Designed miniproteins, single chains, continued (2). Designs and how they scored, part 96

Each design is a single chain, and the fold is of that chain. pLDDT is the mean over its residues in the fold that is shown.

## One batch from the design tools (miniprotein)

Design m7326
Fold by ESMFold2-Fast:
Structure m7326 (fold): chain A 101 residues (1-101)
Amino acid sequence: SKVEKVLEGLEGIVEVLEELFKDKDRVSQSAFASWLKSGLNLSDEEVEEIVNSLDPDKDGYISKSTFIKALMLGQAEFLAEKHNLSEEEKKKVIEELLKKI
């Protein structure tokens, strides 16, 4: 199904996230910014906006749970549009992701 294809795509992202965080519950803003720049060709301003949105408490760290939720929901939306999922199918993807996070 289209829902299964989106979920399979997100499993690869989880492996990358496990490598980024390793055995840590959070990463520094600088480490996260470097990771974002490594393959996305984003401007410094775009990276700063993303980093600040994920660190509203301005403690200089991005929690693993907050990052995983934000990135997986964003990627799920992107993959859902790429595979032309209905709003009902998108809801199922989100519900399954929230169970695994």
Scores: mean pLDDT 67

Design m7327
Fold by ESMFold2-Fast:
Structure m7327 (fold): chain A 85 residues (1-85)
Amino acid sequence: REPVIHPPKTDEELLVYARIALAELERARAEYGAQFSPEEQALLDEAIALTRRIIEEGRASEAELARWQRVLAQVSAALHALQEA
């Protein structure tokens, strides 16, 4: 099966993915934020800020999209590790 996170091909797809990502990131911060290391908390805050900016602008540059996907993958890995503990 293909990964859940993949590059959006349209601004509409980008906004759908960004809104879903923001909801999941805010939930992770609320439920597990205190369990993250300071470095992981900074990464989560960066992911939330980047996601909000994408939603506000309705688009992302290639560099911003690549950074967003990388940060989301790192946050997802950290969250998965906490849920498996």
Scores: mean pLDDT 77

Design m7328
Fold by ESMFold2-Fast:
Structure m7328 (fold): chain A 98 residues (1-98)
Amino acid sequence: RVRELVERAWELLEELAKIDPQLATQLGMLLGAVLSGDAVTAEIYAAGIKKLLPNASPEAKRLALEAVRVMSELARQLGHTEIAKILDELAAEIEKLL
């Protein structure tokens, strides 16, 4: 359900902000792109997140992975299939670093 996915994404980002505020901010901007259906903006923020990931803690990476997976499902439910693909690729990159 769209509302439940949005609420879950925000809960994960609030938790992440306590340990990695920069990564949480970039993921929050990515969530905004998901909600607006802006694939170009989603690609830009996904690229920025990929640059932050190597220096993130394992806990921050786990929270980011869960948030990205929730956002990917949200994108699919909103019919933003290109954005869902960008998010699935980002999730795969986070998993490689765990």
Scores: mean pLDDT 89

Design m7329
Fold by ESMFold2-Fast:
Parts: structure tokens; C-alpha cells; sequence
Structure m7329 (fold): chain A 92 residues (1-92)
């Protein structure tokens, strides 16, 4: 069993690699899908890790491609909302 800390570290390293390779948007899309899947499965801790990683990746994508910044900001806002809903479920 990986600890939440180990899982988060792996996700953070993946984001850093994707940023270096210009794949931040692609990884963000993948992590959003994974977070949504884990949310539907009730794995809220993993969902939060992937939502955080997706948000970081979209922020980096916005910095690298300002012409799409509005699109990325809309995605970040939706991810922040989804993350907060999952965090509330985890606290209950």
C-alpha cells in the first residue's frame, strides 16, 4: 500500500516531467479524468491528489500558452469546486 504522501510525490513528479516536455495540458486532462473516476469510486484521498495535480498542470499550461489562459482558468475553477466537494465528503 502506498501512503498518501508517496502517491502525491509520484503525481507531483509526473507534473514536473510533463511541464518540461510541453505536455502539461495532456497530463492535466488525464489527471482530471482519474480524479473524477476515483471520486465516483469513493476513493476521496486519491481524488484530491489528482485534482491538485491537474490544477498545477493547468496553471503551468496557462503560463506556457497565454492564448488559452481563459480556457485553462475555467478548468481550474471547475477542478477547485470538485476538489472542495470531495474534501467535504472526506471530512464527514
Amino acid sequence: HMTVEEFKKAADLAVEQAIRLGKAEELADTFESLADKYTSEGDYEKAIVYYNAAIRAYKAAAEQNPSKADTYQKRIDELEKKKKEVEEKLKA
Scores: mean pLDDT 85

Design m7330
Fold by ESMFold2-Fast:
Structure m7330 (fold): chain A 72 residues (1-72)
Amino acid sequence: SAAEQLRRQAELKIGVTEGVLRIYEAVVNLVIEKNDLSEEEIKELQEQLARRRAQAAQQIAEIQAQLAAQLA
């Protein structure tokens, strides 16, 4: 059905958003592990990661809201 197709598309978009975030988290962790960074530099990277997590959560919320609107 059209409703099932919309749900599958939303699931795919959410999966991609989560996947991109996981890659970003892995890269940040690798940079921290492989470099002799100061505590201040580590804090800045962790704050950037927190902002990216917030952006991903917002994107997922928007996808869910759009799906709800399309199914209403």
Scores: mean pLDDT 88

Design m7331
Fold by ESMFold2-Fast:
Structure m7331 (fold): chain A 83 residues (1-83)
Amino acid sequence: DIEELEKILEQVKKATTSEEIYKLTIEGLKIAMDLLKNHKSILKVIGMMLRLIGLYIDKVPVEELKKEAVRIIEEALKLVKED
């Protein structure tokens, strides 16, 4: 459901901890994966997930993680809407 992914984007924007941002974004990307039918778009979402995991492991500042997480979910939403 595209609406659920949009809800997760709003929750990420309001999140205040790196753990919450990370968990919400991974959940959003899983939803995007379930909605996508295009093989190329699915691989792109996997790439976004790996990028997010790297940033979380590297313990980047919360504001940097949040900015990237918002960008990732917005790009996933665009891919789902174009599918």
Scores: mean pLDDT 85

Design m7332
Fold by ESMFold2-Fast:
Structure m7332 (fold): chain A 72 residues (1-72)
Amino acid sequence: SLQDDIDLAMARLTAAVMERYPPADSDSVETLERQLALLERMRETARRLGDDDLVARLDALIARLRAKIAAK
């Protein structure tokens, strides 16, 4: 659907931006947790729509954010 196409495009753009400009080590736990929640929702959309490449990219970003949160 058009909505699914938009959701995937938004998720791909978000992944590309975060891959190029990762969250700073100085970012607050609250900011990192909000970003984590957003990425987890986008991952579920990518999984539901069968975009395995995007799922893998989002999983890598989620793992990085979880590691940063755990280090604080």
Scores: mean pLDDT 86

Design m7333
Fold by ESMFold2-Fast:
Formats: sequence, structure tokens, C-alpha cells
Structure m7333 (fold): chain A 77 residues (1-77)
Amino acid sequence: MEKEREEALRWVATELRAIGLLVDSLIKIAKEKGKKTFDELSPEDFEKAVRDALEQARATDGEETAKALERIIEKMK
């Protein structure tokens, strides 16, 4: 019981961490481009934000967070 709950919570935490990294990357790109909202970002800006978030995930959080981010991005297409 406890282990199954811990695995489920770890999965949710990984997905939320991946979303957080993407949002942080989007905010950074928006600031660098002088944009006030994400709606003002070009497709190229979004692609850069995704690449930067994936690189950050692999460097600091590991492959599981990177895979979670890849799944989220795939569902957004």
C-alpha cells in the first residue's frame, strides 16, 4: 500500500516538475524577447523554450523528468 502510494506521488511530482521547468523556460524567453504574455511568443520562441527546458531537466533533474516533459510536449502538438 505505502510503496504504491509513494510511486504514484513520485510520478505526479515528476510531471509537475517537468511542467514547472517548461513554464520557467517560457518566462525566461518572454523576458528576453520583451513579451508580456506567452501568447506573444513565436513558434521559434516556443521551440527554444522547450529545448532549454529539456536540457535543464537532463542536467539538474535527470532523464525521468526529461521524459515527462517530452510526453507533455507531444500531447500539446
Scores: mean pLDDT 76

Design m7334
Fold by ESMFold2-Fast:
Structure m7334 (fold): chain A 62 residues (1-62)
Amino acid sequence: EELKKKYELYQNKADAYKEGIEAFRRAVERGGSPEIRELAEQGQKDYDSYKKEAENLKKKLE
C-alpha cells in the first residue's frame, strides 16, 4: 500500500511539473527571461526524474 501511495505521489508530481513547464515555456516566449528558461529546463529534468521513478514503482507493483 505504501508503494502504491508513493507511485501516486510521483505520478502527481510529474503531471504538475508537466503543466508548470508549459506555463514557463509560454512565459519565455513572451519575455525571453533567462531565469524563466532555466526554470523550464530544470522542471523538465524534474518531470523526467519523477516519471521514471513512477514507472519503476509501477513495475515493482507487478
Scores: mean pLDDT 76

Design m7335
Fold by ESMFold2-Fast:
Structure m7335 (fold): chain A 103 residues (1-103)
Amino acid sequence: KLKELTREGIEAESTAGLAMMTAASAALLGRKASPELEAEFRELARRAGEIGQRAKELTQEGLENPELADKMTEEARKLRREAEEITRRALRLADEVDALLAA
């Protein structure tokens, strides 16, 4: 229970951190193309940061209340998937921006 919660919580937080860094880095590329694209990357980074914070909170709550550990583990897995989607979206938008700047 607690070992699984700790592992899934760390993975969710780490994935969210990677998503935030990816989107924040891509925001510099977006700035060269348009303010709107920079704003989209900044928004993705902000959402990723919120996911990371929530993953940390869920892990702590489950550790303090073992009866909630299974529920918190499931929520952490959902947060990890959301963070993975943010990373994929940020990379796709970065490819589109790079193509525009290469023209």
Scores: mean pLDDT 85

Design m7336
Fold by ESMFold2-Fast:
Structure m7336 (fold): chain A 101 residues (1-101)
Amino acid sequence: SAREREALEVLEELIEVARAIAEHSTDPAIRARAEALARLLETVRRLLEAGEISVDQALAVARGAVAELRELVAASDLSPEVKAELRERLRAVERRLEELE
């Protein structure tokens, strides 16, 4: 469905944000948290593609991931420019999630 495709695109964007935090942070705790979240989101995306979870279940995980990623960006040692870019990407995802409700 169109809603499922949008949910998959949202999950992919959140995976990319989590990976960017892991790649650019030098803090082992921030890296570990970002990597764990990326792995969780990859699993959720795969389960949604397989029809093993609903779009609503995937979107609920995505909403939680946005909140956690926002916290990770704020707590991280990333440059101000990278933080600004990731915050903009997370705001765009939040707007897409509101539309998918």
Scores: mean pLDDT 90

Design m7337
Fold by ESMFold2-Fast:
Structure m7337 (fold): chain A 89 residues (1-89)
Amino acid sequence: STLDWIRRQAAAVLAQMKTADEAQRKKLIEDFIARTVIIMKVDGLVSDKEAQEFAARAQEAFREFEKTGDVEAMLDRLIELVEEVLAKS
């Protein structure tokens, strides 16, 4: 499913962040959010405003992850954010 694919990509990003420098971490986060937004928009059900709200909330979640390092909580949070956006559409 699309959600399974997003969870797998998020897990890969979080793993890469552990060995990445600050600039690499920023790029990994930005690339992941941009790709996820494109996927949500491809279905034609997500507005630009909803996509922007998702991006802002996802960036906040990544900031929290960098403080806690809790991979499972972060994966669950990212999937929850995607499901909330898709449910509103």
Scores: mean pLDDT 82

Design m7338
Fold by ESMFold2-Fast:
Structure m7338 (fold): chain A 110 residues (1-110)
Amino acid sequence: GKAEEALREALKKIEELYKKSKNPLVRMALRYVGLRVKAQLYRLEGKELEAEIYEGIALIVLGVLSMINPELAEEVERRAERVLEYGSRGDVEGALREIEELKRVAERLS
């Protein structure tokens, strides 16, 4: 469906930005968002256990980021929720724009 397609495009964009980034905090921020997008994709497929596992891993990554840079962690969590909101509505352009903005904010705060 449109939501699945938008979330897959979001995940592809996150992976592209992750590969291009040399900043470890930016990479952690992108990994957190990618894990949350993967969890939502598993939920749309009816794979609730896999979704819970990926959400659990995302919480561990966010916890580590929060210990290093709490301001960055709060902003990344907020922006991840917006990526999921746009993706769940099937808004590819909105999701991709929010991911690009998340990367810029992560670079600024790290």
Scores: mean pLDDT 91

Design m7339
Fold by ESMFold2-Fast:
Structure m7339 (fold): chain A 81 residues (1-81)
Amino acid sequence: MEEPEREKLIELVLEAIEELVREGRRDEALTLFLHYALVHELSPEELKRVAEILGVSVGTLRRRIKEAKEKVEKKLKELLA
């Protein structure tokens, strides 16, 4: 009712990554999260929740998001010219 639409989507992502982590599939969980983070800007609280589920620091998540964005940017530049 008072929750933003973005919060509903992030909760689905959190459920998916939590399941993957529980199965020992942490790399896939991180990859799924990075796909979300490429399209959506995350709040500090959302980053903290994801970091806790993945068992990493918020700083580690921020670094991986930056690296993922850089890789996408490089590929887009390659495709454009």
Scores: mean pLDDT 77

Design m7340
Fold by ESMFold2-Fast:
Structure m7340 (fold): chain A 53 residues (1-53)
Amino acid sequence: DELEKKRKEAFQQVVDESQKARDAPSLEEALAHRQKAQEAYAKYKEYLKKIEE
């Protein structure tokens, strides 16, 4: 299922970007990665909604 693959990829991006934010050497870089994590989470929720009906 293509939607399940995209949902898993988006969730993995949330995990990866959240970890990068935690490990970031500066506040600016941490905020940039947190923003990307939020964007990935929004995509994750949209794919989840399409799967759940």
Scores: mean pLDDT 82

Design m7341
Fold by ESMFold2-Fast:
Structure m7341 (fold): chain A 87 residues (1-87)
Amino acid sequence: MRLEVDRAAVEKQIEALEIAIELEKDEEIKKKLEEAKRLLEEALASEDEEEAVRLLEEAARLVEEVISKLSEEELKELLEEVRKKLA
């Protein structure tokens, strides 16, 4: 279903963001990643499915904004480290 929150997938995204936050040296990018993580945690805590989906969409928007600000090299390094620790 379109509005169903996959809690296991969201928990994995939170883990990936925690790794990304630890590896990030740019304070502005780090703050955006921390905000995205907070929104994902609120989505998991939400009893309202529509509110949870809205929070997930807001978190995804922040992650996209971070990706647009990273260089290709920085993005590749970040994704590789997240992949190594998450796998």
Scores: mean pLDDT 74

Design m7342
Fold by ESMFold2-Fast:
Structure m7342 (fold): chain A 94 residues (1-94)
Amino acid sequence: AEELLRKGDEYFEKGDYEKAIEYYEQAIQVLLQDPSPEAKRLLAIAEIKLSEAYEKLGDFLKAIQHKMRALAIAMDLWFEGHEELAEEVIEALK
């Protein structure tokens, strides 16, 4: 999943937000199969990256929806006792 996030970041930096979204969505599909806390952290980070890409495309409703999903994942991590992983997600949301 991390390699897919890295490829998405490369396209985001080039201004190709549609390709960035494609790679971030692929990363999310992989991460959804892994129930580990670290995979949940990466899933939330991927949701934040999707939010930012949709903002760049002017799709503010999708941007808000993905940001809300990231927050929900961070809250789940916090309540499950993975406070450090939750804090990493919250910092990325700032």
Scores: mean pLDDT 87

Design m7343
Fold by ESMFold2-Fast:
Structure m7343 (fold): chain A 93 residues (1-93)
Amino acid sequence: MTPQQRGRQANNLIGRTGRHIITARQNIDQYQQTGDPSYRDQAVSSIRRARFYIDQVRSIDMTGLDPDVIDTINRSIDVHDRNIRQLEDRVRS
């Protein structure tokens, strides 16, 4: 892959991470509203998928990308990591 293609792949995986974070939040909200443990199980699954995709971003070779692009990707990783940790705390409560 070219550096440009690797940067696009990173952004695509960041987007997938974000979607799984949204799905996890929705399932936690449903669990809190209904008491149905299947929603909690779905939230845990979505959290695991979010972690999987963010770990894939971390594994991408950033060689040849602009420093500004690398900084943006790393900032997105940090934001998603914080959101995932908050969701993990919520499902344990």
Scores: mean pLDDT 89

Design m7344
Fold by ESMFold2-Fast:
Structure m7344 (fold): chain A 74 residues (1-74)
Amino acid sequence: MSVEERAIARLEELAAKHPEIRPLVEEALAMLEQGASVSEALGALFDALRARGMGLAAAEVLRMASDIVAEALA
């Protein structure tokens, strides 16, 4: 599975767990579809969540990014 496919799967899992952030997740998915890197899409989502005071969801995005990088290096 590609890094992009892993990011898409993890973003859908995050939206399922936190339905309130689904529109922000959909923006990140749209960025990936437009050719943005996984880092750019996850960074934009993290910044949007922080701007809204959603610290727990922002922390989960950082953990997800770390997991994707670790899986890509394995």
Scores: mean pLDDT 80

Design m7345
Fold by ESMFold2-Fast:
Structure m7345 (fold): chain A 83 residues (1-83)
Amino acid sequence: GSMFDQAMQLIDQGNIVDALRIAQQMIRQGNIDDAIQVIQRILQHPALSDEVRSLLRRALFLLQRGNVDQAIALIDRAIAILE
């Protein structure tokens, strides 16, 4: 979809913060599978800190188990570290 394509382009440009914000919007809209793919692509980025990488791996695990509120909270923490 358009949001998915935009998030993937942002990741390619190194704009991880805005890509994560789109992932959060996808989660809130119930588009969990696309959000998972976006976060998995972000995790392949070489410049991520270990703390951000840990938060995003935990968020993926929570999304896969349907715990979307806790996953959003972990993504918010990752964004705060990157800003």
Scores: mean pLDDT 89

Design m7346
Fold by ESMFold2-Fast:
Structure m7346 (fold): chain A 59 residues (1-59)
Amino acid sequence: SEEEERLKKLIEALKGAIKAMEQSEVAGLVAQHELKKVYGLDIKNVEEAKELLKELEKL
């Protein structure tokens, strides 16, 4: 479904953002900006991103 595809896309985006945030400060800031711009998510740190990922993966 369209909702299922959007959820998969968001999960992949969050996984990428977590990886970027753990790799470098600049890459993490870029990933946070893209999450906010594309998905409307104001993720402040890697712990918050990981928590949201766990919640989405339970669906």
Scores: mean pLDDT 81

Design m7347
Fold by ESMFold2-Fast:
Structure m7347 (fold): chain A 86 residues (1-86)
Amino acid sequence: MEEEPEEVIREREERIVREMHETLGVEEEVVREMLRLELEYRRNATPEVRERLRELYERLIEALVEKHPELDREELLEAAERMIAS
């Protein structure tokens, strides 16, 4: 099975970025950076990449809570930590 063309991957990423920006109000650049780190983590699951991904999730959650203050910041951070650590 051949890897997906770069343009197809880019189209999926832009779709996710637009959806998160429109529905959650998160900055598009933060979402794009998260997707890039997720891809890097899947290829090179090193502690360094994991920590960078964790930091980006924290930044994403901060931005999300600023737009939606009704959300529990600590619950979101704990969920992200479990996803990365598992």
Scores: mean pLDDT 70

Design m7348
Fold by ESMFold2-Fast:
Parts: C-alpha cells; sequence; structure tokens
Structure m7348 (fold): chain A 61 residues (1-61)
C-alpha cells in the first residue's frame, strides 16, 4: 500500500469518527491507533501520515 493510500485511509477514518460524533482529538486518536495496528509502520512514518491526514481534514472544515 502506498503512502498516499495510507494517508487517504487515515483521513477517511478521521472523517467517519467525526460523523459518528467523536471530537477531533478522539477521531485522530482512533484513526492513528487503527493505522498503527494495521500497517505496523515505524513511528516516524505513521506520525507523518497522521499529520498529513489531519491537515487534509482541517483544510475541508
Amino acid sequence: MSDEEIIEEIERRIREALEEGHSLDEAVALAATWAANKYKLPASRLLEAVIEAVKRVLASL
């Protein structure tokens, strides 16, 4: 799975959690935890993907 696909999936998960009534910080924590368990990336790579996904969510609010 490419870095772009990982970022898009994290962004989608954040948006889904927000639609379910979670706060932004809860949505990010849920999506980050899910991605960490699924992709098993080094912490630095996971953090970069989460930051990019959050930027995309914030740009559309």
Scores: mean pLDDT 82

Design m7349
Fold by ESMFold2-Fast:
Structure m7349 (fold): chain A 85 residues (1-85)
Amino acid sequence: TPRQLEILELIYSKGVVSVKDISEELDLSQSTVTKHLKTLEKLGLVTSPVKGRYQLNEDGAAAWLKEKGLLTDVEVLKVAVDKVL
């Protein structure tokens, strides 16, 4: 959905985000954000490395963004690595 795309683009730009960060940036309820994140995790596009923190899954998200022509898999992985602890 368009909202799922916005969430993926936000995670890509920030590397690691919380539900609250996405909720505040996109003006969505935390429950709506959580629902979208669960769908994205099920699709293999997003992963939760630490409770309450979300980042792009290195294989799934890279493949999806590459298909859309937005990013290479290397760029997706670099952003995730540069933003995680």
Scores: mean pLDDT 67

Design m7350
Fold by ESMFold2-Fast:
Structure m7350 (fold): chain A 78 residues (1-78)
Amino acid sequence: ASGLSEEEARREAERAAEEYGLSPETREHIIRAELAAEAGDYAAAAEHLERAAAVAPPEFAEGLRAQAEAMRRAAEAA
């Protein structure tokens, strides 16, 4: 089930990247963040989301930074 959830998340990220014209680099950072979060490594997920935000268009950067902040808080709570 966990592996299937990761594959589904990756597929959704790929579709969104194609639809919005995100670079392969941005897409890879987002996918790595999702995989880290699925594994419970919220600190790594936050780092990947920050890297995605740095290379993403401004309209997506704010959302990615907000997600990174949420992941950092989850890591501190654990």
Scores: mean pLDDT 74

Design m7351
Fold by ESMFold2-Fast:
Structure m7351 (fold): chain A 100 residues (1-100)
Amino acid sequence: MAEEVVRELEEVRDELLALANEVADTDPLLAAALTLEAMLVHLAARLARQGKLAEAAETAELAARRLRELAGTTSGPVRERLLAAAERLEEAARRLRELA
C-alpha cells in the first residue's frame, strides 16, 4: 500500500519535471515553478518512505494546491496536465492518511 503511493508520487514528480523541460523555452517562469513543485512531491515521497505518512499527505496536498493555482495561469493541454497531476496528488494524500 505505502509502496504503491510512493511510486505514484515519484511518477507525478517525473511527469512535472518532463513538463518543466517541455515548457522551459516558451515559459521559463512556469518551468521554474514546476521544478519547485516536483521537489515538493519528491519530499512527500521521501517522507512516505520514512513512515511519516501524515507529513507526506500534508506535503502532497500542498503541492496539489499549488498546481491548481498554476493551472489557473495556463491554458489548453498544459492546464489539463497540471489539473490531472493535482488530482493524483490529492488521491495519494487521501491514501497516505488512510495508512497513517
Scores: mean pLDDT 89

Design m7352
Fold by ESMFold2-Fast:
Structure m7352 (fold): chain A 80 residues (1-80)
Amino acid sequence: MEEMEELAEKAEEAEAAGDIEAMVEYVEKVLDLAEEAGADPALLAVRRKLLEAVRARAAGDEEKAAALEAEVKAALAAAA
C-alpha cells in the first residue's frame, strides 16, 4: 500500500519534470501492485483505460483519448 503511494508520488514528479514515459511506467507499476493485492478487475480495467488515454493525449491522439475517457466515465457510472 505505502509502496503504491510512493510510486504515485514518483509519477507526479516525473510529470512535473515533463517525463511522460517515466510517469506512465510508475502508474503502470501501481496498477500491477493493485492487481497483486487482489484489486477489483473492473476497477483495474478502468484505470488501465485512463492510463491509455494519458498516453494517447501525449502522442497527440485526441480522438482516442476522448473515447477512452468516455468509456471510463460510463464504467464508473455503471458501478453505481
Scores: mean pLDDT 76

Design m7353
Fold by ESMFold2-Fast:
Structure m7353 (fold): chain A 97 residues (1-97)
Amino acid sequence: SSTQQRIDQLRRQHDRFADISNKIAKGELTVDQALKALEDQARAFRAQGLDNLADDIDRSIAHMKTLSDKEARLEAEMTTGVASIYLTVEIKVLEKE
């Protein structure tokens, strides 16, 4: 079904994003590397039709570029956490249909 295809698409995006989120949380990425990873992920979300989520990440990227490294890292952690919750909720909503 189209619903199952959408669920599978969101699960793939969630798995990819969880990897990026974990690396940011562990401090394994510099701020520049985190920005690049988030830019790549926003592009991937946009390609999958997740435009609202991509737009939210793009806004966070723009904000991070105005912050100190410490504040930018916190913004990245918050952004990845919120986006992960959003993807989890969207998957669960679709699973109930």
Scores: mean pLDDT 79

Design m7354
Fold by ESMFold2-Fast:
Order: structure tokens, then C-alpha cells, then sequence
Structure m7354 (fold): chain A 87 residues (1-87)
């Protein structure tokens, strides 16, 4: 169901942020990729446009944190701006 995919996306977003905080860049990348896949499945399963935007914003924020942790401040800024545009 859409609800199950939404929960999977949220879990992977949270795990990605935790991985960034621990400096585990590769684990963070994998969780961000899995969150994006779960979001696409949620969209196909009929998740609301509002929920899709909220989750995509959270994924962009996690990507921003990832790039910031890698010292890529230009990409970090781009993803934080993308996250803000969806709010």
C-alpha cells in the first residue's frame, strides 16, 4: 500500500541522517537511494501529492546534509534550496 511505502521512505530518510551524523557516507547514500525508490513506489500506489512533496523535501534535505558532510557546499546549498521550494 501507499502507507507502507511512505513508512519505508521515512525510515530510510531517518537512517540516512543518522549515517551522515556518524560519518558513514556510503551508508547514507544507500539509505537516500532506498528512500527515493520507496517514494516512487508510494507515488505509484496513490500517495497524496502533499505527502509526496513532504517526503521529497526531506530527501533533498538529507542529500544537502550528505554533501555538506563531504565538503561539497555548493551541492549542499542546491539541495537545501530544493527542499525549501517543496515546503
Amino acid sequence: SAEEYIQQAVKHILDAVKAVQKGDIEKAKKHIDEAQKALEEAKKAGASPEMIKKLQSMIYYAKGLLYEAQGDFEKAKEYFEKAKELE
Scores: mean pLDDT 91

Design m7355
Fold by ESMFold2-Fast:
Structure m7355 (fold): chain A 89 residues (1-89)
Amino acid sequence: MEEKKELLREAVKLFREAAEKARRGDGDGAVELLHLGLTYMRGAGVLLDPEQRRLAFQAVVKANRGDGEGAERLLRELAEWVEKQLKEV
């Protein structure tokens, strides 16, 4: 089960790095890291619930529209949710 926890820890790091890129105005970099983090979550066998999927989608929309602060907030919320899931694995 260490491998699954490691993948989720990497997903949390990637979402936090995505939030940091969004804060700096790098929307493209934020979206790239968000997708990579989602790939790590799939590798861990952890699926986003419908609410978290909606937040991830909204983070992409906000990043693409130049709303770095909005994208950062949603990406941090996603990271916090994944970190909570990590405690349950």
Scores: mean pLDDT 83

Design m7356
Fold by ESMFold2-Fast:
Structure m7356 (fold): chain A 89 residues (1-89)
Amino acid sequence: AGGKVGEEAKEAVLELVRKAAEAAEEAGEEEEARRALEETERILRENPDASTTELALKVLEAGKGLKSPEAVALLVAAALVAVGYGIPE
């Protein structure tokens, strides 16, 4: 297998959180958007050995300040993607 599945999961989660931050910024939540993205990047950096479930829960906590429905939906999608990478295929 090429590459570690955990790294691919982290990249996919970060991409979705970036989209959530963009949606929140478009909704006028610039500070909450920046905070959610910065916290997610910190979680990924400081928790290299985190399980996919732990990553999902930490990402949901990092984005808890987001209020726009579109941003929240994208944040939930990021958490579901993280959990999905933990399911054996």
Scores: mean pLDDT 76

Design m7357
Fold by ESMFold2-Fast:
Parts: C-alpha cells; structure tokens; sequence
Structure m7357 (fold): chain A 65 residues (1-65)
C-alpha cells in the first residue's frame, strides 16, 4: 500500500541515519494518512529515537500536520 511503502521508507531511513530521507518519507506518510495511528507512530519515533535530529524532525512534522 502507499502508506505501507512510506512506513517502510521511514524505518529504512532511521536505520541509515538519513535525516532528510526520514523527513521526506514521514511527510509523505502524513500526506497519505493523517489518522491518529500515523501521528502516534511519529510521536513514538520522536520520543524514542536515539537521534536528536530524527526526534526533532518527527516533532516538527507532527506540529505541521
């Protein structure tokens, strides 16, 4: 599914430390689905990511959604 593809890209970009790729895939996921589940997934990343840059990007995207 389009959302599933973006969620897979989010996981890949986090694993690779690709902050820009994470930003792009997370924005696409929100554009496809603005449900509480998708927002909560990004919130979980913001709260639990060991990367301060990824956490900040996740928070910024949630604020923009």
Amino acid sequence: SPLGDQLDQIATNIGNGDVQGFRDSARRAIDIDQSDITIQSLQHIADNSPSPEISQVARDIIQQS
Scores: mean pLDDT 81

Design m7358
Fold by ESMFold2-Fast:
Structure m7358 (fold): chain A 81 residues (1-81)
Amino acid sequence: SEEEEKKENEKKNAEQMRKSAIEEKDFETLRIAEELEKEIGDEFTSWNVARSIQMLKEAGKFEAAEELKEAEIKRHELRKG
């Protein structure tokens, strides 16, 4: 089904992001992604948010990086009802 294809594609994208981080020795993005995955359980969302957080940190925007992390965790908690 289209839903199954979407989930499979998201899983492949998450695996590709993990492999790229390991190959590039970007262990900080890997750490952030694993921490987010533990909180929200969605690998694809966790990796996309982790990459954004790391980009903000590399740009010296540490407060924005922390706010993004907290906002995503809170968004997930609110979705649980």
Scores: mean pLDDT 80

Design m7359
Fold by ESMFold2-Fast:
Structure m7359 (fold): chain A 71 residues (1-71)
Amino acid sequence: GLLDQLKKLAADGDYKVAAIQLESLAQHYRERDPRGASIFLRMQSDVYDKMGQTDKSTQLRQQADQLEQQA
């Protein structure tokens, strides 16, 4: 499934590709499925955290929390 594919990309160290795909998914679902978009933002946050981008990771988690509350 899609989640397994994204997890494999992250496990293989392909964080850049995983982050790009997660950003695209979050943008695509933001209006139509805010809860789904929040999940993709949380996954993107985890990817940035593994890349050492702590500030970006925190920002993405805050965006995910806001979308989850608005849904």
Scores: mean pLDDT 79

